# Designed miniproteins, single chains, part 17

Each design is a single chain, and the fold is of that chain. pLDDT is the mean over its residues in the fold that is shown.

## One batch from the design tools (miniprotein)

Design m559
Fold by ESMFold2-Fast:
Structure m559 (fold): chain A 87 residues (1-87)
Amino acid sequence: MLPSKEEVEEIMNKIREAIENNDKGTAFELLVQLMEKLKEAKVPEEKLKEIQEKAGELFDALMDPNATLEEKLKKLEELEKTVLEVS
């Protein structure tokens, strides 16, 4: 069963809050939790790959000290849109 749109939005909102508070640890834990839920839900491999690529881009932005808050949030929005397409 795919995670509900509500569950995805809740996790995304928590990630956004962690990013805004510069809490990288919480943001990473929530990203891992999201990926585990999607794998358990048997999301099609091609779509799961796209989601993993977007999550990786967000992870890279979170690790980049030169990335702006706006850039990090934009990567989160791109990830959220991709995940919501399969919810």
Scores: mean pLDDT 79

Design m560
Fold by ESMFold2-Fast:
Structure m560 (fold): chain A 95 residues (1-95)
Amino acid sequence: SLEEVERARKRLEEAQANYEKTKADFDANPTDVQTAENYLKAARDYAGALEDYARSVGRFLGGPEAQRLTAEAQKRGDELLAEANKRYADSVAKA
């Protein structure tokens, strides 16, 4: 439904804003374990929100376009999580 897409959009906007904020905080203090944890959590939330939004939109569109949007969202989420996990591990090793 349109309401599901609007809820997913709101979640995506909130998750993206929190991701950008926590990433900036981490970039400013890359040896602080708490900022690294906040960044990793925000990256996970953002990756999930990207996939949920793509799936919600895909339910309206159907067909190959829906599959492509979901695949692109999953790829973007995987890339964000891989970067966040690596940077978190580096931070913890140096703390």
Scores: mean pLDDT 85

Design m561
Fold by ESMFold2-Fast:
Structure m561 (fold): chain A 112 residues (1-112)
Amino acid sequence: EAVVRAHQEAVRNFLNAAKLAIEGKVDEAQKKLAVGRALFEKIKAQLSAGEKAHAYFVEGIAYQALGQFKAAYEAFRLAFSLNQDGPYGSQAFGAMTDAVKKDITGLRKSLK
C-alpha cells in the first residue's frame, strides 16, 4: 500500500516535471524530476517489472521535455527492457528513436 502510493507520487512528479518543462519553467521542472527520482530510487527494489517500466517511461518523458535527450534515451531503454511485450515497451522503443534523433539534431545545431 505505502509502496503503491510512493510509486504514484513518483509518476506524478515525473508528469508534473514534463508539464512544467513544456511551459518553460525549467528550474521548477528539474526540482519535480529530482523529487520523483528520489522517491523511485527508494522504492525501486519493491516494484514489479511493469511498475518499474511505467516509472522509467514517464521519467524519460520528463527528461525529453527538458531537452535532456541522452537521459531520456536511457530511461526509455530501461522501460523497454522491463516491458518489451507490454504497452510501455512499444511506446518506449518509439520514444528512444525520437530521443536519439533530437540529441543528434541538437549536437549539429550546437556545432554550427
Scores: mean pLDDT 79

Design m562
Fold by ESMFold2-Fast:
Structure m562 (fold): chain A 80 residues (1-80)
Amino acid sequence: SADEEILREAEKELRERLAELFAKMDPNSKEFQIEAVRVQIEVLRKALARLKARPDADPALIEALERRLAALEAHLQELE
């Protein structure tokens, strides 16, 4: 489905961006943890925007991803 394609593209982008962070930063640092969460938030926001632009998008999927986004944003606030 087109929803699955959007999620696959998001997963690929997330994997590539996290790999770049692992190459540039100490994975045990607080800085790495903050940047890793920021990357996850950015990729998820982009995927949600694409899903919401589709009239036939699964509303349950959108709701689940919005809950995940809220949890990541809360986690980022605790790290900062």
Scores: mean pLDDT 87

Design m563
Fold by ESMFold2-Fast:
Structure m563 (fold): chain A 68 residues (1-68)
Amino acid sequence: SSNDETFSKWSDEELRALVDMEVRLLLEEGADPAAVEAIRATVEAMLAAGVPNAEIARRFTALTHELR
């Protein structure tokens, strides 16, 4: 299970770094680049809207799980 406490302590830059790493892994595993870009865009929109990092991490995890 994902630890919300860990993600909520991350800076925006640290969260973006996690997203970049996971996106790279998904692309290397053959995920649809358009779907991966849509997930990245969703994360950036949530960051711009001031959504808490724990909430962004939960949403990101759910969206990446749907690509598996």
Scores: mean pLDDT 76

Design m564
Fold by ESMFold2-Fast:
Structure m564 (fold): chain A 81 residues (1-81)
Amino acid sequence: MRTIGTTVSVPINGDSIFTMTVTVTFDDGSVRTVTVTSNADQAVKEGKSTVTGTVSVDLSQDELDRVASVTGAGSTTPKTP
């Protein structure tokens, strides 16, 4: 097994929920998606304008040979009301 990871950076909107998604597309058109949820609270306390995180997925040896692309995406959602 081998781990494929990607780094995602998104702007901060105050105290926010930080969601990161990695999408692995295989050569047969199948897709594996992993989503990790965190928060931007520490970055906000540190006065940062951007929160950065890493999301990873574990693949079998057979899946690695079939990987066509890897895409990372992230978003922040304010903890309002």
Scores: mean pLDDT 76

Design m565
Fold by ESMFold2-Fast:
Structure m565 (fold): chain A 78 residues (1-78)
Amino acid sequence: HMEKEEEERKKRIEERYQALLADPQLLDSTVARILRKLRAGEPLSEEEKEDLEAVQRTIRDLLHRAVDAAIERNKALA
Protein backbone atom coordinates (compact mmCIF):
# COMPACT_ATOMS: atom_id res chain seq x y z
CA HIS A 1 0.00 0.00 0.00
CA MET A 2 2.75 2.49 0.94
CA GLU A 3 4.65 1.64 -2.26
CA LYS A 4 1.55 2.44 -4.34
CA GLU A 5 1.11 5.75 -2.48
CA GLU A 6 4.73 6.66 -3.27
CA GLU A 7 4.22 5.84 -6.98
CA GLU A 8 0.99 7.88 -7.06
CA ARG A 9 2.71 10.81 -5.30
CA LYS A 10 5.57 10.74 -7.83
CA LYS A 11 3.07 10.66 -10.72
CA ARG A 12 1.10 13.61 -9.27
CA ILE A 13 4.28 15.68 -8.86
CA GLU A 14 5.35 14.88 -12.44
CA GLU A 15 1.91 15.75 -13.87
CA ARG A 16 1.81 18.98 -11.86
CA TYR A 17 5.34 19.89 -12.97
CA GLN A 18 4.37 19.42 -16.64
CA ALA A 19 1.17 21.47 -16.16
CA LEU A 20 3.03 24.31 -14.42
CA LEU A 21 5.75 24.31 -17.09
CA ALA A 22 3.08 24.67 -19.82
CA ASP A 23 0.96 27.31 -18.01
CA PRO A 24 2.73 30.39 -16.56
CA GLN A 25 -0.53 31.68 -15.03
CA LEU A 26 -1.05 28.42 -13.16
CA LEU A 27 2.58 28.57 -11.98
CA ASP A 28 2.20 32.16 -10.71
CA SER A 29 -1.07 31.42 -8.86
CA THR A 30 0.37 28.23 -7.32
CA VAL A 31 3.54 30.02 -6.15
CA ALA A 32 1.49 32.88 -4.66
CA ARG A 33 -0.81 30.48 -2.80
CA ILE A 34 2.04 28.42 -1.30
CA LEU A 35 4.10 31.48 -0.34
CA ARG A 36 1.06 33.09 1.33
CA LYS A 37 0.61 30.01 3.55
CA LEU A 38 4.32 29.74 4.35
CA ARG A 39 4.56 33.44 5.28
CA ALA A 40 1.47 33.11 7.52
CA GLY A 41 3.05 30.08 9.25
CA GLU A 42 0.21 27.84 8.07
CA PRO A 43 0.98 24.12 7.56
CA LEU A 44 1.00 22.84 3.98
CA SER A 45 -1.25 19.90 3.11
CA GLU A 46 0.26 16.83 1.43
CA GLU A 47 -1.13 18.06 -1.91
CA GLU A 48 0.42 21.51 -1.35
CA LYS A 49 3.78 19.87 -0.49
CA GLU A 50 3.58 18.02 -3.82
CA ASP A 51 2.75 21.33 -5.53
CA LEU A 52 5.78 22.91 -3.83
CA GLU A 53 8.10 20.20 -5.23
CA ALA A 54 6.58 20.68 -8.70
CA VAL A 55 6.94 24.48 -8.40
CA GLN A 56 10.62 24.21 -7.37
CA ARG A 57 11.35 21.97 -10.36
CA THR A 58 9.40 24.21 -12.76
CA ILE A 59 11.08 27.44 -11.58
CA ARG A 60 14.55 25.92 -11.99
CA ASP A 61 13.71 24.82 -15.55
CA LEU A 62 12.09 28.15 -16.48
CA LEU A 63 15.05 30.15 -15.12
CA HIS A 64 17.41 28.01 -17.20
CA ARG A 65 15.25 28.52 -20.31
CA ALA A 66 14.93 32.27 -19.67
CA VAL A 67 18.72 32.64 -19.39
CA ASP A 68 19.19 30.65 -22.62
CA ALA A 69 16.55 32.78 -24.39
CA ALA A 70 18.24 36.00 -23.23
CA ILE A 71 21.61 34.76 -24.55
CA GLU A 72 20.03 33.87 -27.92
CA ARG A 73 18.30 37.27 -28.15
CA ASN A 74 21.64 38.99 -27.53
CA LYS A 75 23.22 36.89 -30.30
CA ALA A 76 20.38 37.81 -32.70
CA LEU A 77 21.01 41.52 -32.05
CA ALA A 78 24.68 41.11 -32.98
Scores: mean pLDDT 79

Design m566
Fold by ESMFold2-Fast:
Structure m566 (fold): chain A 88 residues (1-88)
Amino acid sequence: MAEATAVQDELADAVQAGDAAAAGELLVRLAELAVRYGREDPSVSREEVVEGLRRAAAEARALAEAWGAPEVGAAVVAALEELAREVE
């Protein structure tokens, strides 16, 4: 949890600074941490992790388009969809 909180704080700073590239990298890192924690928590199903990743990918795409950085959104989506395939 502490690591996820630190990454979320960094993400908030990147968002406020308008740094789309940094925000994209931090979103992927948060997703990787969520997958790791989901694997360690028996109450979290694989299906829940996969659905969460796909929802995050859709949100990242929309946010990147709004920021005028669709290439960052595409990279984040590809990374999150790959994580979803690894969890399946």
Scores: mean pLDDT 76

Design m567
Fold by ESMFold2-Fast:
Structure m567 (fold): chain A 74 residues (1-74)
Amino acid sequence: RAFLQQPGFLRVLQLLAERGPVTAAELAERLGVSPAEVSAALRLLEREGLVRVEKGRRPRYSLTEKGRALLAEA
């Protein structure tokens, strides 16, 4: 719960809901932060089951149903 109170994490989830599957670089551009910062946040969100990653040459991230439910309640 305390983890999910960080404004940056909620903004990442919102952008994933708005944009669909996106790269960490696209999220970094939208948030105005480094790709490394976004990648760290995405790793933590993936561990919480809120985000999934499509593996490939350019990994893309999207919300899980759990992530969408969390945003609907926030």
Scores: mean pLDDT 74

Design m568
Fold by ESMFold2-Fast:
Structure m568 (fold): chain A 67 residues (1-67)
Amino acid sequence: SEEEALKELEDLMREAGLSETTIESFRLNAKSAGIENALVGAIITLRRKGADESVIERVEELLKEVE
């Protein structure tokens, strides 16, 4: 479900060391623009911040599940 995907995204963003403020912004984005758009934005943000490739791959897997 979108709610389950959002919870997993939040956990992955925390694991990558993103701030709670950033995580909250993605929660709001998912609510307004949909989970797919939030996941795409998260991948871009994680890559820009040099997050572990394993975390990025997990977010990409979530995106494939909601598409």
Scores: mean pLDDT 83

Design m569
Fold by ESMFold2-Fast:
Parts: C-alpha cells; sequence; structure tokens
Structure m569 (fold): chain A 99 residues (1-99)
C-alpha cells in the first residue's frame, strides 16, 4: 500500500495512547507487556503491509481470548475495554488510509 509509512506512524501514535490508558486503568505489568508486544508485532507487520497487520491483529485477538481464562473478571474487563478502544482506533486509521 502507498501509505504504509503513514499507517506505521498512526499505529505508533495509537500505541502511545494505549500505553497512557494502561497506566490510567492500573493494568498489571504482565498485561502491559503483552499489549506492548502486540503493538511491536503489529507495527512490524504494518511495515510489510496492511493485510499483514490485519492478520497479526486477528492472531492477537485469539491469544487475548485464550489468556482471559487465567485473568480475574475485573482484569479481563479492563483488557477488553482497552482492546475495544484499540480496535475502534485501528478501524478509524484504516478508514482514513483507504483514500
Amino acid sequence: MEKTEEFVKKLEELREKAKKKMEELGLKEEDKEKLEKLFEELIEAAKEGIEKAMEKAKEWLKEVAEENASLTEEEASEILYIIGEIAAELAKIMGELKE
């Protein structure tokens, strides 16, 4: 895609926003590390193309669903809230990049 570099920059901005939100919600360090790893992998995939980034996002959503089995209900709710915000912002970024 012609706008791959722009997409990467927007993902980096989203990562910074998510990091602030994680601190605000008081997420555990382990959960923060997992979300940071997600952004790192997503940004690397985005450098290869938007379809690669979408594939990584789907893999991550599956991993988070599996890890929810080891979390308390409150911890899972906080992570799902952040994921919802990330998904919404990703959809917005991708919509802006489409044209």
Scores: mean pLDDT 66

Design m570
Fold by ESMFold2-Fast:
Structure m570 (fold): chain A 97 residues (1-97)
Amino acid sequence: SMHDLTLRVIALILRAIGLIFDMEQFGVDEKLLEELKELARELYELLKQQPDDPLFPGAYRLLKEGYEIAKKQMPDNPLLKEIEELLREIEKLLESV
């Protein structure tokens, strides 16, 4: 339902805020990169179901902030390319709405 999708976006936003906090406090590791990738994948799937949700641009900005932190701390990690590709697909969907 519409309410279920909105609650899932809110939950994703809260998880993204917590992830950014953990990255800033403890530094970026492989586990936090995998969590960022999972959040990006989840946002992409939610966006495909309900592209006109007003929370999606905010969720995207948080994930992009996490990506920039991760890129600065672990620039050569191959997960960054996978995350970048997911974020690019999300941005493309947001621009099509």
Scores: mean pLDDT 85

Design m571
Fold by ESMFold2-Fast:
Structure m571 (fold): chain A 70 residues (1-70)
Amino acid sequence: ETRTVTTVTRVSREEAEAQGLRSVDEFAGDRAGALVAALQDEGYVVERVEAEGRTEGDTITVTVTVTYRS
């Protein structure tokens, strides 16, 4: 059976830079990769990954959606 999980992360630009991340896309990719790795470690098959980053003033919002199955 196919399942979907969504995570939302909000950070300031200062916090993202402190983590060594150079762009919103890099931060979105990092968060997506971590979630995919966690699901694969549990033995799931990842079918689809969607990552969106948005900047509003000094706030970066990253939404990661992963579709997976056992």
Scores: mean pLDDT 79

Design m572
Fold by ESMFold2-Fast:
Structure m572 (fold): chain A 89 residues (1-89)
Amino acid sequence: MTGGQILRERLERLEERAKRLLEEAKNSDIPDKEKFVKEAEEILERIREIRETLETSESLSPEEALALLEELERLEKRLKELEEELKKQ
């Protein structure tokens, strides 16, 4: 697989999780509902930006692919923390 294809598959899985979190947060009767909704929306916006970068780029250098992968890993970590925090409510 090319670097772009690997990143696309990970983005797709992350987007599904973020959409689920957003739906769960919107339907939750919790005091911090707005915080979870906003953070989930921010993650989805950043996923969209990364996808657009992958779609518009003819090819990614190894350095560019690594930078996007590192950002994706940070988004995955943030989402996991939000998922765990929401379950504690």
Scores: mean pLDDT 79

Design m573
Fold by ESMFold2-Fast:
Structure m573 (fold): chain A 83 residues (1-83)
Amino acid sequence: MSDEEVREAAEALHRAARDAFGAVPRVTYKGDSPVARRLAEYLNELAEKERGPTLDLELESPSPQHDEELAEGVRALVEQARR
């Protein structure tokens, strides 16, 4: 999965949360999945650049076995965001 796809998914999640909840996601990731870690990093970067309330989320995504499922989810978000 490309860093661009993860970044676009983070932007899509950031916008969706802001629009739905009036708050932007801020994620603390405690697992060892590379995809989930990069997604959390980009979400937190976006949250730091915006002023307003945050929705604090703790993600204990399981082992790297779930990277393929996370990659599929990220691609789905990117596809929706590009429409």
Scores: mean pLDDT 70

Design m574
Fold by ESMFold2-Fast:
Structure m574 (fold): chain A 96 residues (1-96)
Amino acid sequence: AATDKEKTETITVKLEGTREQLYNLLRSLVDAQNTEGLFISIELVDVGERTMTIKLKTLKEKKEQALELVERSAKEYGVKILGFGPTEKERKKLAE
């Protein structure tokens, strides 16, 4: 039997755009969390003048849909995706 942690995944996304574009993207992700349940949690890690790093926790089965929504929203609001970070398990190994 899989543990609850095996059913969820954490994705770190680094974004580039204007503050207005980045906030529009964040708002769309929060809406998807409330309406579609694509995200269990959304954490704002860092905000620069033209950059934003967010941490998304999602169900593994919805990971592809969550990533597609992030990419679609980024394109819609003119935000550039700089990269996707490792999974929670991989990130913990790199941080230790």
Scores: mean pLDDT 72

Design m575
Fold by ESMFold2-Fast:
Structure m575 (fold): chain A 85 residues (1-85)
Amino acid sequence: AIEKAREKAEEAIRLAREKGDTVGVIAAEQVIKAAEYIEKGDIFSAEVSLGMAKISLGVSKLIGADEEIIEKIEEAIEYVEKALK
């Protein structure tokens, strides 16, 4: 789950940077931080970073960001949530 979360988040960062989507970059970077915290056993920090990723994703949706970027971030979040249960 964690490796797939990183893969999808890194894909989202690449696309967001190509399209100038700063909020999408922030959301995907927070997913990567959440995955790193899970690997370190810091579940509280992982949940905080996941929450920040969800807030940033919500902002991206409100401003009409690219659907492909949104979908990759949603997939990355889902993999982090599966790791946390």
Scores: mean pLDDT 82

Design m576
Fold by ESMFold2-Fast:
Structure m576 (fold): chain A 114 residues (1-114)
Amino acid sequence: EEEERRVERIEEELAALIPDETARLTVRAMAATAPPAEAARLAALDVEGQKRLVARHLVELLREAVEEAAARVGLEEARRVVTAGVPAIAAAMGVAAAEGPLRELVDLTLRRLE
């Protein structure tokens, strides 16, 4: 569907923006807390695979945060709070250029929630 394709595009845009070192360190941190079989799978990822994994994780976390905020404070207040938080999220992930795709993801998630 259109929404699913837009989310896939956002994941690809975010993956392209994630620095190689940020992707490697994030996947390494994930592997450190994973069961051995999962840690081995994570260790087998090339840099592009690492970037896609980190981008997918970012998308999932942001969508969950938007859905939780909307449930707690309603759609209008959730839009205000989450949108205001996007620059901090992008900066914390080392991907300040990701603000645009992250804002689009917030808008798509809120539209889905009606």
Scores: mean pLDDT 79

Design m577
Fold by ESMFold2-Fast:
Structure m577 (fold): chain A 80 residues (1-80)
Amino acid sequence: SLIETIKEQAKKILEDENAPADVKALAEAILESIENGTLEENIDTFLKAIDELLKREDISEEVKKNLEVIKKALEELKKK
């Protein structure tokens, strides 16, 4: 499922010792929104945050790949 994909990728970011603190904070916020049932209300905010993070040079390609998978899953959830 898209939700399980998002959870898996967010957990990978949290386990990555090279992920910056603000990237981990976003992953935690996404997981919390899934648990609290507020994910759909925050999809646009999360997508914008991910797009800004993907432009940063201090984020590893591995973490960027995890973020891109989350982005794709969030975009699919938003599609009507």
Scores: mean pLDDT 86

Design m578
Fold by ESMFold2-Fast:
Structure m578 (fold): chain A 84 residues (1-84)
Amino acid sequence: DQEALAAEIGRRVAEAAARTPGVDEAQLEAVSRAVLATYLALVDSGEALSPEEIRARIVAAAVAALRAAGADETTVRQVESLAR
C-alpha cells in the first residue's frame, strides 16, 4: 500500500544519507526529520499518489534538508543516486 511504500522509500533515503561519505551527524538528523515529516504528511493527507510521486516528494524533502544543513552538491547527488 502507499503507506508501506512511503515508509520503504523513506528508509532507503535515510540509509543512503547514512552511507554517504561527507554527510555529517547534523545533516543526517536533518534528513531523518525531513523524511519523517514528509511521510507523516503523506499518511495524514490520505492522498492517492503514484509510486513516482511519493518518491519525488520524499527525495525532494531530503535534498532540501541536506542543502539547508550545508551539504555540497556532490554529496546531495550521491545521496539521490544511493536512494534509488
Scores: mean pLDDT 81

Design m579
Fold by ESMFold2-Fast:
Structure m579 (fold): chain A 86 residues (1-86)
Amino acid sequence: SLEEKLKEKEKEFNETIKKANELRSQYVDYQKKAEEALKNGDVETAEEYIKKARELKKQMDETVKKAVSLFNEINKYKEELEKLKE
């Protein structure tokens, strides 16, 4: 049913948002670690943390794009369900 499809997409959306938030937290953490390493003169360690932060940002951006796609699908299912109630 459309209601079952909507519930499934809402669950996927919530899980995707949770993943995006986890990736964002990790990204921020590695940015701070890189800054601390630079302040301590440890350039090599800072470069490793910067690289890790860039990888996390790419994953975060892809996860956000997936969340946007799911949000658009959810809205379409909600519109179809409202039309069926008429």
Scores: mean pLDDT 89

Design m580
Fold by ESMFold2-Fast:
Structure m580 (fold): chain A 95 residues (1-95)
Amino acid sequence: SMMEEEKKILEEIEEAAYNQDWEKAMELAKKLEKLDPKEAMRKATEAALRGFAKRYKLPEEVVELLLEGRENAATSSLPAEQVELFRELEAKILA
């Protein structure tokens, strides 16, 4: 089913983001866009953020703030080094 295919792609985006394979994450996001053009970028961004957060062991509260678009609130509690990594994620996935 399309729902099962979408779930698989989202899990693969999370894994790619965890491994910092941004090229693979972008290719998977484009595949997702063909299945769900309206919600693909939001869902792909959420999956990438979850993978990134898992790799850097970000608190759940920070992940929730980022998903709500409250980036300044989320990053204000992070060390400067982790904020820099998040800015790199934005440049590669969100821009």
Scores: mean pLDDT 74

Design m581
Fold by ESMFold2-Fast:
Structure m581 (fold): chain A 85 residues (1-85)
Amino acid sequence: LAERFEKLAKEYEEKYPALAAWLRGVAILFKPEVTEEEKAEARANFAYAEANMNEEELALAEKIVEELAEEIARQQAEMQARAAA
């Protein structure tokens, strides 16, 4: 899942830099091992997205989440199972 968000970030970065920043932040958080530096990078990306994302970029972000909803749910379930084990 992290690799898919990274690929989408690269795809959108020229036309939608705020969407690309949000996608990079999400990609970092879906990595199995995340450092404090990577978490700080994710927070910086989310802050940039929050400040600069327009209605079109927000709609695209929602569409991406909807299209990847099953994969996101599966990854979240795997993370919760890992925490419980």
Scores: mean pLDDT 76

Design m582
Fold by ESMFold2-Fast:
Structure m582 (fold): chain A 71 residues (1-71)
Amino acid sequence: GGAEAAYKGAYEGALEGGADEEAARAAGISTQVGAPDASYEKAYKGGKLGGESAPKDPTGAGAGAASVAGR
């Protein structure tokens, strides 16, 4: 874990989920702040879900990614 792993996982996961770059960056930032101890794998799964749910909505992508990664 750690803030860098949380950011990278959520960002890369969101892109895989179909998020644009702005939404993917929002997913990374929200996960880094909301779930800073998340592993890359958990953050990636959260980011992918956020990107699939809100591919052009940075706020929605961020909320979805952080919620899943914090579990």
Scores: mean pLDDT 78

Design m583
Fold by ESMFold2-Fast:
Structure m583 (fold): chain A 97 residues (1-97)
Amino acid sequence: MTKITVTLAGPVSLEEAERLAREFIDETIQELKSEGKIEKAEVRFLRSERHPEWGGVVEFEIVAEMTSETLKEFIALLVKRAEDAGYSFSASVSPAE
């Protein structure tokens, strides 16, 4: 199992940042599920913070069974979705155990 911590920041409210992050994560998971690359993923909200310079900052934890290739694709798709919407996105990966 792979654990991914993702952080999204943008000039929006905390509620909008959380909603947008959940949308980007869900869309990416659904895309990879439709391709048979992910069967199940669990998404957990970790924290949110107002940053004076960046606006709304939110963190999510994603736990899924995926190959290293699918993991790279997942991160690339999330970054692209966030950047296309004008937000900053970062991800860190650790073993889920």
Scores: mean pLDDT 78

Design m584
Fold by ESMFold2-Fast:
Structure m584 (fold): chain A 83 residues (1-83)
Amino acid sequence: MEKEKEELEKKKEEMLRIAAKMGGAVARELGYTEEEIEEELSASGSEELREAILEGHRLDEEEREELRKKYEEADKEAEELRK
């Protein structure tokens, strides 16, 4: 059952990246600048997650709605993988 574990881990990574992008979009709404996000995460954050957060911060309103929809889909898929 290693395949199930690998698929679940991949889904978790995908969800984390999507969540990080959504976090960046929310940070933009709260008034955080891209520079402030870089400063906050530069000390201890993962580079991959930091890049995802910065990408989310740069998204337009339409792209943010699509990202939210993708997150919901990924969340449902991960829940189904758990049976």
Scores: mean pLDDT 72

Design m585
Fold by ESMFold2-Fast:
Structure m585 (fold): chain A 72 residues (1-72)
Amino acid sequence: SAADVEEFERLLEEIERLLVQLVLQGKVETAQAIGKRVRELKERAEKDPSALPEVIEELRRLKEEAQRILAE
């Protein structure tokens, strides 16, 4: 749905901002690992739009992980 696409794009932007902050804190390896997983999820959604709800849930978890590590 359009709402799912908007949430997907918003999550990508939010995670990208968090990854930049992780790099600035010297947590480069962690940022690279999360970034790789985000790229894999983005590719999955682009190839199979029916996977979008599952991809959104996985992106939410990656955002929470990035926020937790950034707060350390």
Scores: mean pLDDT 88

Design m586
Fold by ESMFold2-Fast:
Structure m586 (fold): chain A 76 residues (1-76)
Amino acid sequence: MALPVTDPLLLALLSEALGAPVAEAWLLSVEQLGPRRVRLRLEVVTEDGRRYAVELVLEQVGEDEVRLESYRAEPL
């Protein structure tokens, strides 16, 4: 079952990456790629009603710091 995204920093990152405000987002999967790298798969609905399948790869560069390594969005 998908987990609703409520983290304001992740929602802001998704809005910036898509170029549109996010209305709703759900975390579909989390995949550990390495000791400090994770792949997130999400479904995102923007305020204009468009739907996207989004894939993010994040790298942990510090204990409280993550870097966006790659981003992919596909229209649904």
Scores: mean pLDDT 79

Design m587
Fold by ESMFold2-Fast:
Structure m587 (fold): chain A 64 residues (1-64)
Amino acid sequence: SYREKVRQINEQLVKEAEDLEKRIAALKEANDDDKAKALIEAMREAFDKKILDAEEKQRELVES
């Protein structure tokens, strides 16, 4: 069902968000240079796009 698919998408996003925050925290502790800041920004931007894509996919599943 679409509700099961939506739930799976949300559960996966939560797990990936937790993993991302752990990796970002490690990078902040280990690095204080512009390269680390650029990597963190790119990682957050990629995840933001992933959230938007997931929201659109969920909307399409409900509207279909």
Scores: mean pLDDT 76

Design m588
Fold by ESMFold2-Fast:
Structure m588 (fold): chain A 72 residues (1-72)
Amino acid sequence: SEKEEREKQKKIADETAREVYRTLREGREQGLSPEERGLRVSQVVSKHIDKFRNQDEIVYMHQKLQELLQEE
């Protein structure tokens, strides 16, 4: 059903946001440059981008990432 597919997509967005957040945090803890952290984030996004069907799903992922960043 569309409802089940939407919940699955929300889970994908949440998991992607959390992986991006962990990648940023680990890079920061390791003393990586902003450029090196950006490259690692780009690799995470590239790994998952094919799972996002439309802009709304990408926006939701960005919202989840912003929530995680604000908790610091």
Scores: mean pLDDT 81

Design m589
Fold by ESMFold2-Fast:
Structure m589 (fold): chain A 87 residues (1-87)
Amino acid sequence: SLEEKIKELENKYKELQAQSDRAEATYREMAKKLGNGQAISDAAAEALARGEVEKMTPAQRAAARYLDLNFEAGKYKNEIKKLKEEL
């Protein structure tokens, strides 16, 4: 049913959001030690867009993981919203 599909998507969203929150905490702790969090996240976003993740520093990889998980969670959130509007 539509309700069952929404429930499954909400469970996936909840897990992805939890993973995103943990990844953000890891990234922010690393960024705090390096003093350049915005530059790290910008470099990570650029490397993700180019598919060159192998060249990332550990801090950039942490930022990239956060960005990827946050983006995926957002996709599920938007799909859930759309399906709820069809109820």
Scores: mean pLDDT 81

Design m590
Fold by ESMFold2-Fast:
Structure m590 (fold): chain A 60 residues (1-60)
Amino acid sequence: LKVEIYEEDGEYVVKVTAQGVTVTGRFKTEEEAQKWGDEMRQLAQLLLQRQQQLQRLLAS
């Protein structure tokens, strides 16, 4: 998971890239942009754990 934050036209743009897919969000403040980026990192970690649990469930 790659998270990039930059300023464009007075707004903060967040690009999240995972497995070749890019999702872009625009925010009024840097704080909002950073918060969303942090949430995406947390979600990625949770998804990795859930993938492991799902594999165990399907393999049982």
Scores: mean pLDDT 76

Design m591
Fold by ESMFold2-Fast:
Structure m591 (fold): chain A 88 residues (1-88)
Amino acid sequence: GPSLEELEKELEERLEELKKKAEETLKDPSKEKELEELTKEFLKWLEEQLKLIEENKVPPILAKKIEEKKKEAEEILKETKEKLKAKA
C-alpha cells in the first residue's frame, strides 16, 4: 500500500482540487454538478482508506485526518451551495 507521506499528499491534492472547483462554481453555477461529483468521488476514496485502516493495510494515525478532511469536503460543498442559493 502507499506510504503515510504519499497518502497525506493525495489527501491534500484531492482537497485542493475540491477548493478550486468550489471557487470556479461560485463564478459559474453550471459547474455545481461537477463539484457534487468531485465531492462524491473524494468522499468515496476517503471511505475506501478508512476500510483499509480496518484491514491493517493503512496506518491508523490517518483515521483522524481522514475524518477531518471528510468534514471539510462536506462543508465546502454545503457552503458553496448556500452561497449559490443566496445569489439566486
Scores: mean pLDDT 81

Design m592
Fold by ESMFold2-Fast:
Parts: structure tokens; sequence; C-alpha cells
Structure m592 (fold): chain A 116 residues (1-116)
């Protein structure tokens, strides 16, 4: 493969990844809103936590705004805590604390202190 072919292939791959990230971010936000509206009114904190956790993973994987990713992480941990699932809350906080994003890492560390 020539360097020119590699550069063009890399550019095309980056364009596809950005389009996919936008689609995943929209799907994640819609899922979070739907879950909060449906599960929050019913008091299903564990179900809400699972949707926020999935949105956090999708947004982080998609390279969404770190502030949005950090908020999704915080909400997921808080809803797991409210559901009584302290083990899952701690696991997510530990995961977040290891994030290369300073915003996400900060939330993970703050939540670990609250749960310990």
Amino acid sequence: MTMEQLVEETRAAAERLLARRRELARAGLTSVIAAVLLLGSGGDYRGAAEVYREAYLVYEQAGADPAEVAELLRDAILFYKRSGDLEEARRLAEEGSRSPSPEVSRVGKEMLEELE
C-alpha cells in the first residue's frame, strides 16, 4: 500500500467514525430522556441507572463533549446508589476515575469518595 492510499483510507475512516459518533450521541440522548421520563415517574432507579450507564459508555466511545459524558456518569452512579446497588455504583466510579478525560476522571474520583 502506498502512503497516499493509506492517507486517503484513514481520512475516509475518520469521516465514517464522525458520522457514526453523531448518530450514537443522538440515540443515547433519546434513550436517556425516554428512560428518565418513564422510569423516574415509576421509581425504577435501577432501570434509570442502567440507561444512564449505557448512554455514558456510548457518549464516551463516540468522543462526545467531556462535560456531557461526566454528567451521564454522575447520574448513572447516583441512580445506582438510590437503587441500593452500591457495588455497581462503585464499579462505575472506579471506571470513571481512570478516564483519560479530566472532567470524567474528576467526577469518578468525587463519587468514589462519596461512596466510601
Scores: mean pLDDT 73

